# Ledger of designs, part 22: designed miniproteins, single chains, continued (5)

Each design is a single chain, and the fold is of that chain. pLDDT is the mean over its residues in the fold that is shown.

## One batch from the design tools (miniprotein)

Design m16780
Fold by ESMFold2-Fast:
Structure m16780 (fold): chain A 62 residues (1-62)
Amino acid sequence: EREERREKLLEVAAEAARRLLTLITRKIEAEAAGNEEEKRRILEELGRVARELAREEAAVLA
């Protein structure tokens, strides 16, 4: 039980980490280009990924 939940949480965290890394990279590129509008859009997407992670963690822990 505990081991199974731990493995699922690690999988969820690994997937979220990959998505977050991609978005962080794009944000840095937008900042370097001076594209404030694109940066804002990417920050909104980062917020969505964080909320998705919280929901997935809650589902695994239920």
Scores: mean pLDDT 79

Design m16781
Fold by ESMFold2-Fast:
Structure m16781 (fold): chain A 75 residues (1-75)
Amino acid sequence: SLDDIINGFTDGVVTMGTQLPLDDLQQNVQGIIDLLSQQLRNDGYSDQQVQSFTDQLTSSGQQALDSVQQQLLQD
């Protein structure tokens, strides 16, 4: 489901944040969002559905990035 993809994406961002500098993590997050958006288009989703999903990924990715940044501040 799309919710499962969003949850997996969020978990993946947090996991990458344990290994990557924040700047590299931000670039990788954007690359993953672009890749997933392209996959949805290839799977036959409409432009509106892709945009809605991209907006959800962007929001979830930002929350995950904020969590990683908070962890770095505790180190």
Scores: mean pLDDT 79

Design m16782
Fold by ESMFold2-Fast:
Structure m16782 (fold): chain A 85 residues (1-85)
Amino acid sequence: AAAEAATERAAETLFAQLKKLSEDPEKLKEGTERLVAELRAAGADEAAELVERAAEAVLKGDLEAAREYARRAAEAAVAAALAAA
């Protein structure tokens, strides 16, 4: 379904962005705080929490956990967007 494809692309994009930002921990913190604030402003509180967990996992070098949290964050964000529509 289109929603499943959108979720997969969002998860891959989020993980790639967090991994790239992890080259500079200060930029990762700033980028994560901005994205979390935007998600919370949109009412996607669960997605915001999962983005924070994904960023923490990337900083710890736990790429498997980071991918899982990024996927769950994307699922929560898509679900929130669909509920708001």
Scores: mean pLDDT 80

Design m16783
Fold by ESMFold2-Fast:
Structure m16783 (fold): chain A 74 residues (1-74)
Amino acid sequence: SALKAVQYSFRALAYISEGDYETAGKEFERAAKLETDNKEKATLLYFAADAYEKAGDYKKAEEYRKKAEEARAA
């Protein structure tokens, strides 16, 4: 649901404030999975990619950046 997507986004922001960028990326993924609007889904996937890049997980950063671009194009 949209409410659960918002909850996962708040959890991601809390993990960012703690410096846990890897877990923040996972929470943004969970939020994106619950979004039905492609533009909002793309935004959440870009946030996941940025979090993974800050965590040093460049493979996931590239993967989720590509997924974000695909969602935005839909």
Scores: mean pLDDT 86

Design m16784
Fold by ESMFold2-Fast:
Structure m16784 (fold): chain A 80 residues (1-80)
Amino acid sequence: SIFEKIRKLKSEMGKKAEEIKKTATEEQRKQIDKLVTSFLKKVADIKAKYERGEISEQEALDEVNKLKKEFLEQLEKIKS
């Protein structure tokens, strides 16, 4: 289900963020925390839209996959 995919994605992104934080500076850790907070809010919005029937399951999957790509790109910029 879309809900299981969202749960797995949140877990995977959280683990990746925590791994990078282990060797990050204090400033980088704050930027990562802000990214995680923003990501979780956007994921919750997509889930809410899907539950209201405003978007299809495929549209929800596409939006979630775009958020994953954006999260990973921003995380890479922070650690660079």
Scores: mean pLDDT 87

Design m16785
Fold by ESMFold2-Fast:
Structure m16785 (fold): chain A 60 residues (1-60)
Amino acid sequence: GADEAAERADRLAKEGVVAALSAKDIARGLELAQQAIEVGKESEEGRRAGEAALKAALAA
């Protein structure tokens, strides 16, 4: 459901941020951010998590 999608999106977004900022793996960070956006697209919370991860990856 939407709650499960939001939780999965948040998890993927957090992994993406860690990849981009801690490991400096920007490509992996962007990949995970895009997956977070796709998984979370049906919920406002999931969409925000994915967008935050994408922004963090691009700033890395």
Scores: mean pLDDT 70

Design m16786
Fold by ESMFold2-Fast:
Structure m16786 (fold): chain A 95 residues (1-95)
Amino acid sequence: GVKTEEELKEAVEKLKESFFVEAELLARVLLEEGASEEEVEEVLERLEKEYEELIQKFLKDHKNEEEAEELREAKEKALELLRELVRRRERLPYP
């Protein structure tokens, strides 16, 4: 079916939310499993490539550079969130 401009914007927002949700869930898994810094870096690299592929597919489908830029910024922020969550856990002071 034909998608409206509103449906397109909803799709962008949902994809952005999925980036942050996945990053947070992966950070929790990495912390619970006691992942090494090397394993964290591998997960970050894999996640970045997956997000980039999703953004490129979205851009190909919709040919909208502005929306692709928003998705790219969300990708960067989500990866930064994952790294920060993992680092904060390691640096929490004992009571």
Scores: mean pLDDT 76

Design m16787
Fold by ESMFold2-Fast:
Structure m16787 (fold): chain A 72 residues (1-72)
Amino acid sequence: GDPIARQLIDQAQSLIDKAERSKDKKEAIELARQALELAMEALKVAKEIETINRAIGTALRAIGILFEQGGE
């Protein structure tokens, strides 16, 4: 349900924040990959539109980091 989805989103956001602050490209990619996985799991169990929108936004942030860091 949505409480589980919110916990997954909060975990994903924490990993994204760590990835954005990381000076190591490989660490940033791995953290962003884990964040994307958690955001996608949250999207599978989210039922409320606000939670779904947060999961989508979190997944897009993780994808953004992967494209920025993994573009070579």
Scores: mean pLDDT 84

Design m16788
Fold by ESMFold2-Fast:
Structure m16788 (fold): chain A 72 residues (1-72)
Amino acid sequence: MTDEEIERAADRLLEKAEKYGLPATVTEGGLTITLAKPVSREEVIEALRKAQEAGAKGAVVFGDGVIKLIYG
């Protein structure tokens, strides 16, 4: 993922959470990210970057800097 793709995924995830509630999930570039709680845009972007750098298949974002990386 590029930085632009990460920001786009974060924006899509936050819009989905606002429209349909939590939990909200999107998949972008083979990475699946789930919001379990209301979080800032910056926390979503950080979680996506950490998941990509770790080679994870996804992440679950719990807020307050707490994320769970999913590898399989």
Scores: mean pLDDT 81

Design m16789
Fold by ESMFold2-Fast:
Structure m16789 (fold): chain A 60 residues (1-60)
Amino acid sequence: DKKKAEELGEKVSKKIEEMIENNIEVPEEALKLTYEGRDAYVQGKFKEAVKLFEKALELL
């Protein structure tokens, strides 16, 4: 699940970056979920990180 969390985290970051470049407002909840996903990843909670990043992507 670590690799899946890394891949999803990268996908979320790229999507947010793309939205900012196109002057699209990023939903605050998506940013919050991305933060929580990164925190879970740092703590070794890879399954939780995956779920949080998937939820963030649903809002983008």
Scores: mean pLDDT 82

Design m16790
Fold by ESMFold2-Fast:
Structure m16790 (fold): chain A 56 residues (1-56)
Amino acid sequence: SDLGKALIKKELGLSDEQAETIAELVAAGASPREIAEATGLSEKQAAGAKEALLKI
């Protein structure tokens, strides 16, 4: 979601392109570990980004 992408950009200091990459990975069902490995985020940061994008 646009709100979720804006949130992770602000909280994690990501570019538009990085936030979009994370959003695509989340939409594909990637785990926090897989997102962390692809982006260089910690697994905790990746889990937080996934939660924000899924609006849990």
Scores: mean pLDDT 77

Design m16791
Fold by ESMFold2-Fast:
Structure m16791 (fold): chain A 73 residues (1-73)
Amino acid sequence: SAEAQRLLARAEEAFRRALEAAAAGDYATAAEHLREAQRYLLRAMELLGAPEEELEAAREEFERWIAELEAKA
């Protein structure tokens, strides 16, 4: 769907911004951008009919990365 494609584009943009912030040592900002990327990606996956196991795996992976960044902030 067009909505899912827009959400995927926003997730990719947020993820790129997270990587840029982390590279600059701004781990708090990187964690916030990862939270945005997680929200957009999970919503897009839901709209595209991803099974619950894929949603759970994606959520767990993002939460692990976010926790690692927050620990450095």
Scores: mean pLDDT 88

Design m16792
Fold by ESMFold2-Fast:
Structure m16792 (fold): chain A 71 residues (1-71)
Amino acid sequence: TEAGELLLKGQELFDAGKYREAVKEYEKAIALDPKLWSAWDNLGQAYAKLGKDETAKEYFAKGEKLREEAK
């Protein structure tokens, strides 16, 4: 899916240490599929790397909630 392709692009940027660019790709993935819990988790990880710990916690909580709903 397009959302899945954006998620992978974001992961490649994250692995390269380009956390701000990874955030943008994850946000695009979430815009296409707001229930894609893995994109919310990855967004949380990227914000944690940027030192935005409270923002990271919010995104992790959103991902966990969506993951529970997807059961």
Scores: mean pLDDT 86

Design m16793
Fold by ESMFold2-Fast:
Structure m16793 (fold): chain A 78 residues (1-78)
Amino acid sequence: MSKEEFDKEVERGVLDIRAAVSYVVGQKALEKGDAETVREAAEELRRIADELNSLGFTKDAEAYRKVAEELEKKAEEI
């Protein structure tokens, strides 16, 4: 594995962890009726998806965008 490939895989791993944290925060905010925090979590997931897409991890990016859209829709129902 090249240094460039290694660095991309490390960045992917960090972004995946950040996405998981944002998802948990969003879910807990939904349970509490905190629409503002749900929207912030969704926005962070969108940023993570954009970063993953720029690194070539398009499928991961699509999955996190879908989660962000679901959280945004649920936030509007609070």
Scores: mean pLDDT 87

Design m16794
Fold by ESMFold2-Fast:
Structure m16794 (fold): chain A 70 residues (1-70)
Amino acid sequence: SKSVLEKSIELLEKMLKEDPENAEAWTALGNIYFELGEYQKAIEYFEKALALDPNNEKAKANLAKVKEKL
């Protein structure tokens, strides 16, 4: 539901305020925005995850999927 996604976004944003180098949290935000169809936001967050962890296979795979939707 939208309420669950909104709570997940708030939690992840709080986590990233405390630890902006948490590549997993950036990847999770990218996934949520991809599910919401906000492809530009998803790309931004996956690119932040990959800047912190270039070997993040989930972020790489999902970034490729988002680019196919554009």
Scores: mean pLDDT 85

Design m16795
Fold by ESMFold2-Fast:
Structure m16795 (fold): chain A 82 residues (1-82)
Amino acid sequence: TVYEKEKEVLDLVQKLYAEATPEQREKIDELMKKANEEILKVYKEYYDNPEITREQYEEKVIAILDKFKKELEKIMEEVRAS
């Protein structure tokens, strides 16, 4: 579900933030901002287009969150190497 994916991503962000340098936190903030902007765009498309189903909307949101999670995992490897 979208809720489960959001919780997973937020838990990862909190964990990374605790160990991250200020520069790494800035990267995380930029990635979060980008993910939020993409989700807002998908929400606007869903709201404006009655042909888009809730299921299609949720699938797009999950895809954005999965992409964000992969970028966070790359930063996690950098944090762990430090």
Scores: mean pLDDT 83

Design m16796
Fold by ESMFold2-Fast:
Structure m16796 (fold): chain A 64 residues (1-64)
Amino acid sequence: SAKAEEEKKKKEQEKKKKILQLQMEIGAVEVALAVYKVVGASPEKIKELEKRLEELKKELEKLK
């Protein structure tokens, strides 16, 4: 049915965009972690990024 298809497309696109955003954010934090380790950032900054990564991964896992 056309109406169900439209709603599914909207929800599918919304989920895809959110998944993509989370994956990009996770990638950015991973890169930041690698850079901070190379340049000798403080353990506190590294731990904050690791915590952010965990939060983003949990959010990603909740998506369906």
Scores: mean pLDDT 78

Design m16797
Fold by ESMFold2-Fast:
Structure m16797 (fold): chain A 64 residues (1-64)
Amino acid sequence: MTPEQKEAARALAERLLSDPDVFGPGERGLPVRSWDDVTPEMVLELARRHGRPELAAEAERILA
C-alpha cells in the first residue's frame, strides 16, 4: 500500500467512525487504536455494512 493510499484510507475511516448515523453508542466499540492498521479494504467492508455506498466508492478508488 502506498503512503497516499494509507492516508486516504485513514481519512475515509475517520469520516465513517465520526458519523453518528453509522455507529450507535453500543456499536462504537470498534478498536481503531492505530491508523497503521487501517486498510482501504477494511474501510470498504465497513462502508458496505453500514450502507454508505459513497464511502465504499471512495475506498474502491483508493484500491484501484
Scores: mean pLDDT 64

Design m16798
Fold by ESMFold2-Fast:
Structure m16798 (fold): chain A 49 residues (1-49)
Amino acid sequence: GMGSNAIYALRYGVDEEIKQGLKLIDQGKYEEARKQFEKGLALAEEKAR
Protein backbone atom coordinates (compact mmCIF):
# COMPACT_ATOMS: atom_id res chain seq x y z
CA GLY A 1 0.00 0.00 0.00
CA MET A 2 0.94 3.66 -0.22
CA GLY A 3 2.48 5.56 2.66
CA SER A 4 0.54 8.24 4.52
CA ASN A 5 2.56 11.04 2.90
CA ALA A 6 1.70 9.76 -0.58
CA ILE A 7 -2.00 9.53 0.31
CA TYR A 8 -1.87 13.06 1.71
CA ALA A 9 -0.33 14.36 -1.54
CA LEU A 10 -3.01 12.61 -3.62
CA ARG A 11 -5.80 14.11 -1.49
CA TYR A 12 -4.45 17.65 -1.93
CA GLY A 13 -3.67 17.00 -5.59
CA VAL A 14 -7.41 16.57 -6.33
CA ASP A 15 -8.57 19.29 -3.91
CA GLU A 16 -9.34 21.79 -6.69
CA GLU A 17 -11.52 19.29 -8.58
CA ILE A 18 -13.44 18.55 -5.38
CA LYS A 19 -13.90 22.27 -4.67
CA GLN A 20 -15.25 22.81 -8.19
CA GLY A 21 -17.64 19.87 -7.80
CA LEU A 22 -18.92 21.22 -4.49
CA LYS A 23 -19.58 24.62 -6.07
CA LEU A 24 -21.57 22.93 -8.83
CA ILE A 25 -23.65 21.03 -6.24
CA ASP A 26 -24.33 24.33 -4.45
CA GLN A 27 -25.60 25.71 -7.78
CA GLY A 28 -27.77 22.60 -8.33
CA LYS A 29 -25.70 21.38 -11.28
CA TYR A 30 -25.49 17.76 -10.16
CA GLU A 31 -24.47 16.27 -13.52
CA GLU A 32 -21.55 18.70 -13.89
CA ALA A 33 -20.57 18.07 -10.26
CA ARG A 34 -20.50 14.33 -10.97
CA LYS A 35 -18.19 14.90 -13.94
CA GLN A 36 -15.85 17.03 -11.81
CA PHE A 37 -15.67 14.28 -9.17
CA GLU A 38 -14.96 11.76 -11.93
CA LYS A 39 -12.08 13.97 -13.09
CA GLY A 40 -10.80 14.11 -9.51
CA LEU A 41 -10.88 10.33 -9.27
CA ALA A 42 -9.04 9.99 -12.60
CA LEU A 43 -6.36 12.43 -11.42
CA ALA A 44 -5.97 10.51 -8.15
CA GLU A 45 -5.52 7.23 -10.05
CA GLU A 46 -3.02 8.83 -12.46
CA LYS A 47 -0.97 10.28 -9.58
CA ALA A 48 -1.02 6.90 -7.82
CA ARG A 49 0.77 5.30 -10.77
Scores: mean pLDDT 68

Design m16799
Fold by ESMFold2-Fast:
Structure m16799 (fold): chain A 69 residues (1-69)
Amino acid sequence: SMEKEEKKKKYIELLEEFLKKVEEITGKKFSEEEKKEMIDITLKRMEEAGVSIEEFEEMLENLLKDIES
């Protein structure tokens, strides 16, 4: 099993990659402060809701497909 810290790191990495791809697709830019706030809020929400890494990754992949379409 992954340690809690390792799991948090993976959520952060996935969300950072997602935000970068959103910027590339849409041409819109987030500030570093906005990205940090989004990451912090999302991480807290995912932990409180008990969302798995696999579920989170699938959610982000589906959102990217919708943006790319």
Scores: mean pLDDT 79

Design m16800
Fold by ESMFold2-Fast:
Structure m16800 (fold): chain A 87 residues (1-87)
Amino acid sequence: SMEELKKKAEELLKEVEKKLKEMERNIQAGTLSEEQFLEKAKEIGKKIKEALELAKRANDEELVKRAEELEQRLKGLYVRFLDQQAA
C-alpha cells in the first residue's frame, strides 16, 4: 500500500539522518579511518536511494525532497572528510 511505502521511506530516512549526524561528529573528532568513512558512506547512500525510490512510488513529494536533501548532505560530508585528510 502507499501508506506502507511512506512508512518504510520515513523509517529509512530517520535512520539515515541519525547515521549522518554520527558521521559528522566522528569527522569533527577525527575518529574515522578512510575505510570506515567509505563503508559508512556507501551504506548511507544505499539507504537514501531505497528511500527515494519508495517515496517516488508513494508519490510523496515531501519525502522525495527530504531524501534529496540528505543525499546532498552526504555529498557535503565527502568534501569535509577529504579536507580533514588534507590538513
Scores: mean pLDDT 87

Design m16801
Fold by ESMFold2-Fast:
Formats: C-alpha cells, structure tokens, sequence
Structure m16801 (fold): chain A 70 residues (1-70)
C-alpha cells in the first residue's frame, strides 16, 4: 500500500478530525482491510506503536503499524 493510500485511509477513519485514531476507529479501519482483530490485539498494537502514551495512534504511529502488516 502506498503512502498516499495509507494517509487517505487514516483520514477516512479519523471521523472527528483530531488527527488520531482511537481503538474503535483503528478496529473499524482494520476490519475494512479484511482483518478480524480482537480487542486484545487492537490494544496490543496501540501499546506497541503509541509513542506519546495517549492510548491513540497519530498518522506517524499508524504508518509504523501498517508497515508491519505488509
């Protein structure tokens, strides 16, 4: 997936426009890509890639996550 496609996908699921994805938005996005993540898997990915400790993923953290799913 290209950088532009990842950025467009992030913006589509950032429904409140705050520049971050919470666990519910991340789960919905991953389900749209054909993944079936559990709540525990979503929480583990957020814990792994959440660099600022707010429990949400910004675009840079989301890009790091998506690079592991290639």
Amino acid sequence: MSLQEINALFRKYDTDGDGVLDAAELRALLESLGYAPSDAEVAAWIARFDRDGDGRLDLAEFLALMSTLD
Scores: mean pLDDT 76

Design m16802
Fold by ESMFold2-Fast:
Structure m16802 (fold): chain A 71 residues (1-71)
Amino acid sequence: MEEEFRKALEKAREALEKGDYQKAVSYANEAIELGRKLEKERGRLTPEQARDLAVAETLKNIAERKLKEKE
């Protein structure tokens, strides 16, 4: 779970850097889902995990905005 969350976040960052906004949204959504699952199972995220979840949400918002600008 935690390793998968970290991997999804890394892939979202990489996709955004490459300009692959569709993949960035997909990976960011995966990271958000995994982060929310961790929160549900443990009742609380660590400060580091909460920050990483916020980063994933930010990456998704940036990628979605870029996709809208291209259409």
Scores: mean pLDDT 81

Design m16803
Fold by ESMFold2-Fast:
Structure m16803 (fold): chain A 77 residues (1-77)
Amino acid sequence: AEEAAELVREAASLIMSPEEAERVAEEARRAMEVDPEGTARALADALEAAARAAEAAGDLERAEALRRAAERLRELA
């Protein structure tokens, strides 16, 4: 839960404000206490979608970082 929440905070910081990233990470941590596997998969899917959007916008560095975060979240599921 803690490692996954930190991963979500780091990934969210690539696409939103630090305050919003912290809120999203906290919500992810709470959701993981209820359904860790389903939450990790859903977050990984969301990060993959964000990576595709970043790639379409030409931001390949952000896309790569988001994909790596998604892979690490799937490993925690």
Scores: mean pLDDT 78

Design m16804
Fold by ESMFold2-Fast:
Structure m16804 (fold): chain A 77 residues (1-77)
Amino acid sequence: MPLAERVASLIEDPEVAEEVRRAVKPLVEKAAQAVSQGDLETAVKLLEEAGRKAEELAPEKAEKIRELVEKTKQAAL
């Protein structure tokens, strides 16, 4: 399963509160596009920004995004 599809699925997570989804959705969508284009550096930066916003609104969701960022860095390095 491509990494881009996994990143995009975060937006549609039914456990995500509307406020968290609204804050991170544009960043996750841009990250998914960057992954699809092979630009893992941009994807990591966007996911880190999404993680910071999610942590402020919902720490539970921030942990999940943080794990995705780490996996993306492993793929880039």
Scores: mean pLDDT 68

Design m16805
Fold by ESMFold2-Fast:
Structure m16805 (fold): chain A 66 residues (1-66)
Amino acid sequence: SLKEAAKKYAELAAERAIRERDVEFAQRLLEGAKKGLEEAQRAGNEEAIEGARYGIRLAEEALRKL
């Protein structure tokens, strides 16, 4: 599904940030996920809200490992 594909891409992006030690990329992932959460909350889309929260968690974990 599109939802599962989006989660998989978020996971791969976070893993890449850690592998390449790219703090700027990890920060951009976090900013993008936070913006996505705001848009999803405005639209009332529960699946998008969950996806954005997952992305925020992955980006924050990546930054903690860098």
Scores: mean pLDDT 84

Design m16806
Fold by ESMFold2-Fast:
Structure m16806 (fold): chain A 100 residues (1-100)
Amino acid sequence: SPKELELAKLLFRFMALATEIELLIRQKAPKEEKLKALEELEETLEELAELAEFPEEKREELRRLVEEAKKAIEAGDDEKALKLIEELVKLLTEALKEAS
């Protein structure tokens, strides 16, 4: 269906952005580049959550993880930022399984 194709495209974009952020963190890229990639990931995540009709509780948890990741990047806590991005990916994949 058109909705399934759009969900697949958004998921692919989300995973690509998550991978980019992890690489930027590992390469010790400028903070501004990490935050820009995270902002693009946040926008993609909001579109995914809306299209997949995620429950409000799941949307709030995803937003909380994004906010914590922003704070970790701003603080220069690379280890915490990586862990939070991994938790975001796991929570999103579980939310998508529950939505099917």
Scores: mean pLDDT 87

Design m16807
Fold by ESMFold2-Fast:
Formats: C-alpha cells, structure tokens, sequence
Structure m16807 (fold): chain A 62 residues (1-62)
C-alpha cells in the first residue's frame, strides 16, 4: 500500500541521513528495491529526486 511504501521510504532516508548506509540498503533490499545501493547513495549525496525514485521502487515491489 502507499502508506507502507511511505513508511519504508522514510525509514531508509532517516537511516541514510544518520550515516547508517548498510542498514538503509538492507531495509530497501528487504522491501524489494533492486537498485538499493544506488538510491541510498543518491539520498546520502542530497539528490532531492532520489526520494521519489525510492518510494516508487518500494511501492511497485510491495
């Protein structure tokens, strides 16, 4: 559901902002995101468009 995808995306972003990149990548992979390493790195690098890509990837995988 959209709500669950948002919850997971927000948690991945929070982990990435805390510097917990391995934990963020693991959570994204568990949610079915195929390009988790790339998306988490883009979020950590401050790419404002990466959140939208992450959210859509999670929603499509759920």
Amino acid sequence: SSDRAREIADEVVELAKQGKLDEAIKLAKEAGVKDAETLVQQIADGDDLAYGRLYRAIEQAL
Scores: mean pLDDT 85

Design m16808
Fold by ESMFold2-Fast:
Structure m16808 (fold): chain A 65 residues (1-65)
Amino acid sequence: GKKVAVVAAKTEEQGREAGERLVKEAGADDYIVLVGADAAEGRAKMRELHEKEGYEVAGLGVYDA
């Protein structure tokens, strides 16, 4: 299935920067940004994407202010 990275970040700009880096470093096809989310919400999204959508999750980036 599609390989994605999940980023939990305070702002969209922070999430975009972290997501682009994770795509390059983890070899993911794409990234998803959860603006205003914490690590627990990021982990829940990773499980959802894997279980419901069939995506392989490449990693989770968390950026807290």
Scores: mean pLDDT 74

Design m16809
Fold by ESMFold2-Fast:
Structure m16809 (fold): chain A 73 residues (1-73)
Amino acid sequence: SAREKAEEYFEKGKEALKEGKPEEALKYFKEAIREAPYDLGLWREIGELLYKAGLFKSLEELDKLVREYAEAL
C-alpha cells in the first residue's frame, strides 16, 4: 500500500541521516511524502528530524512541498 511504501522510504531516510548523508535522506523523505502526502504525522516527524539535525535548507524544501500539496486539495 501507499502507507507501507511511505514507511519504507521514511526508514531509508532515517538511515541515510544516521550515515551523515542529508541530501540522500531528504530524497527519501520526499518520496515518503509523495506516497502519503496527507499524513500530517509524517510531515511533522520529518520536519522534527530535519530541525534537530540543523538541516534548515531541507526544511525550506519541505515547506515548499507542503504548499504544493495544500494547493492540490
Scores: mean pLDDT 83

Design m16810
Fold by ESMFold2-Fast:
Structure m16810 (fold): chain A 63 residues (1-63)
Amino acid sequence: MGETLPSVLRLARELEGRPESELRREYERLVEELRRDPNAPQSVRDRLLALAVVLGLEEIDLR
């Protein structure tokens, strides 16, 4: 587990308080950003992962 993993989990907890529709829109925006730039910064990927976890899109198996 890298240093970015705790950041992803922390973001996910914070995002759990927001409406699902808002989270979904933000996820779509970030997916589009990453699609345009596959080498996007780690922060973009961390936020995408956090949103995916909260929305149940990727079902990250984190222990």
Scores: mean pLDDT 70

Design m16811
Fold by ESMFold2-Fast:
Parts: C-alpha cells; sequence; structure tokens
Structure m16811 (fold): chain A 66 residues (1-66)
C-alpha cells in the first residue's frame, strides 16, 4: 500500500492525483483535510511518482511512503 501525504493540496490537485492512481490500476482512498492523505493499494512506482508530481506541480508539499 502506497500512502501519499500532501500539505497545501487543492481539491483539484488531490483529485487529479487520485485519478492518476486509479488509471494505474490502484484501489484509492482519499482522506480529505490538511494534510490530504491518499492511500493507494496496488499502485506502481511510476503511478505513485506521477501522482506526487501532479500534487507538487499544484504547489503541495508531498511525502510518499509505502
Amino acid sequence: TTTITATGATPAGATAAALILIGDGAVVKVTWGDPTVITAEGASDDGANQARDALESSGAKVTVSG
């Protein structure tokens, strides 16, 4: 399970990251808040990196663990 923690994420940025992970075949849960926590089961490293990059490009500070 990959966990993405994003501080300062917009709802649009978090939604984009979740959609990237879903498109990668992961089962995704978003816990809304600050930080926003995205949990992805079955995410690839490439999918997780793309989701992180989308969040960071939107101005969020992101940590990935898994």
Scores: mean pLDDT 84

Design m16812
Fold by ESMFold2-Fast:
Structure m16812 (fold): chain A 79 residues (1-79)
Amino acid sequence: MEEEGRELVRKAAEAFRKGDYKTAAVNIAKALELLGEKETRQLLRELLGDDAPIAYAMAVLAKQGKIDTAVKIAENVKK
């Protein structure tokens, strides 16, 4: 389970770098369920640096079913 969560964060980071914010948000939301908030935030920080808070915010919105809002936030920040 932990290894699955870590793999999801890695896939999400790769998707985020490609501009695939929908895939990124969905994968981080799944990782949050498996790893919890603290570990997910730490891994995002290591993989995305200064973009980690944005990626985490997208995941929280995706977890609430607001995936389109999550994508819009990422696009607005990456202007």
Scores: mean pLDDT 81

Design m16813
Fold by ESMFold2-Fast:
Structure m16813 (fold): chain A 99 residues (1-99)
Amino acid sequence: NALKKELFEALLQGGLTAEEIIEKAKKVNPKLAKLLEELLSKLQTPTEDALLLALAKEFGLEVPPSAQTLQEALSADEWVEFLSALKDFLETGELKKLS
């Protein structure tokens, strides 16, 4: 699905508002959009970086409290795990590795 690839690449490249992320997600899967809206609603500052950090935590990855971007938070190995989990999340609309 071209829309899934577009959303995946847009999330990794940055530059989206929270509203733009939700609108793209609605075009992919309404269930995915609802889950992202729920994650964004829990954030003090609903930015793309904050959303990606929240997703990494939901996937079971260790995120330091001082990290402001996903690139600062994750090692190279953890980044590969994150990309795999993100692709699976976009395919299924399900969050995995809940603690």
Scores: mean pLDDT 74

Design m16814
Fold by ESMFold2-Fast:
Structure m16814 (fold): chain A 78 residues (1-78)
Amino acid sequence: MYEELVAYARQKAAEAGLTPEEVARILATIDELVKQGYPEEVIRALIDALLGRNPAEAQARMRELGVTEVTITAPAPP
């Protein structure tokens, strides 16, 4: 599950031309959502929104899905 979501996010981010920093944020969000017990369908929808061309649209999508109470701790890059 988690590995599949991570691979999906990395592949989509590379194709969309996102920076490593944005990829790291997406991965941190996926990890927190999994720990919070959110359904896979919600996590996939957020990945699709975050990997889109418009970050404001992604934020609106998160609000519509009710994903606003996630505490995200991004680790420093290696």
Scores: mean pLDDT 64

Design m16815
Fold by ESMFold2-Fast:
Structure m16815 (fold): chain A 77 residues (1-77)
Amino acid sequence: MSIGELAGKLVETAKKAGLSDEQAADIVGLAVGLALDGASPEEVGEAAREKALKLGASEEQAEEIGRLAKELAERIR
């Protein structure tokens, strides 16, 4: 799975969780920004999960968002 494909899946998953296009883009931007700043994939996944929960995603949806963000960070690094 490419970086673009993972980012696309992350956006789709966030939108299915009830997040807006802007909120989904913010989560992708957070994951990419943290990964480029040297955060571990685990830290990126946790940050994305917490943000999704704060934006109203369920625990199950936030876990999936976090998992995809972690995979995205692993591809960037």
Scores: mean pLDDT 84

Design m16817
Fold by ESMFold2-Fast:
Structure m16817 (fold): chain A 66 residues (1-66)
Amino acid sequence: ATPEQARAAFERYDTDGDGTLTREQAIAALKELGFSEEQARAAVERFEVDGRLSAGQFGGAAASLN
C-alpha cells in the first residue's frame, strides 16, 4: 500500500476524528488495504500502544507489511 492509501484507510476508520484507531479498526483498515488478517494482526500488535494506533503508528504498521 502507498502512504496515501494508508492515510485514506486511517481517516475512513477514525469515525470519531480523535486521531487514533482501536486495534479492531486498525486490523480492518489494513485488510481493506489488501493485507491478510494474519499480517494485519501481527503489524497492529507490533505498533499499538494501549490498544490504539495513531496515524503515525498505523502508517508504520502498513509500511512494515511491504
Scores: mean pLDDT 80

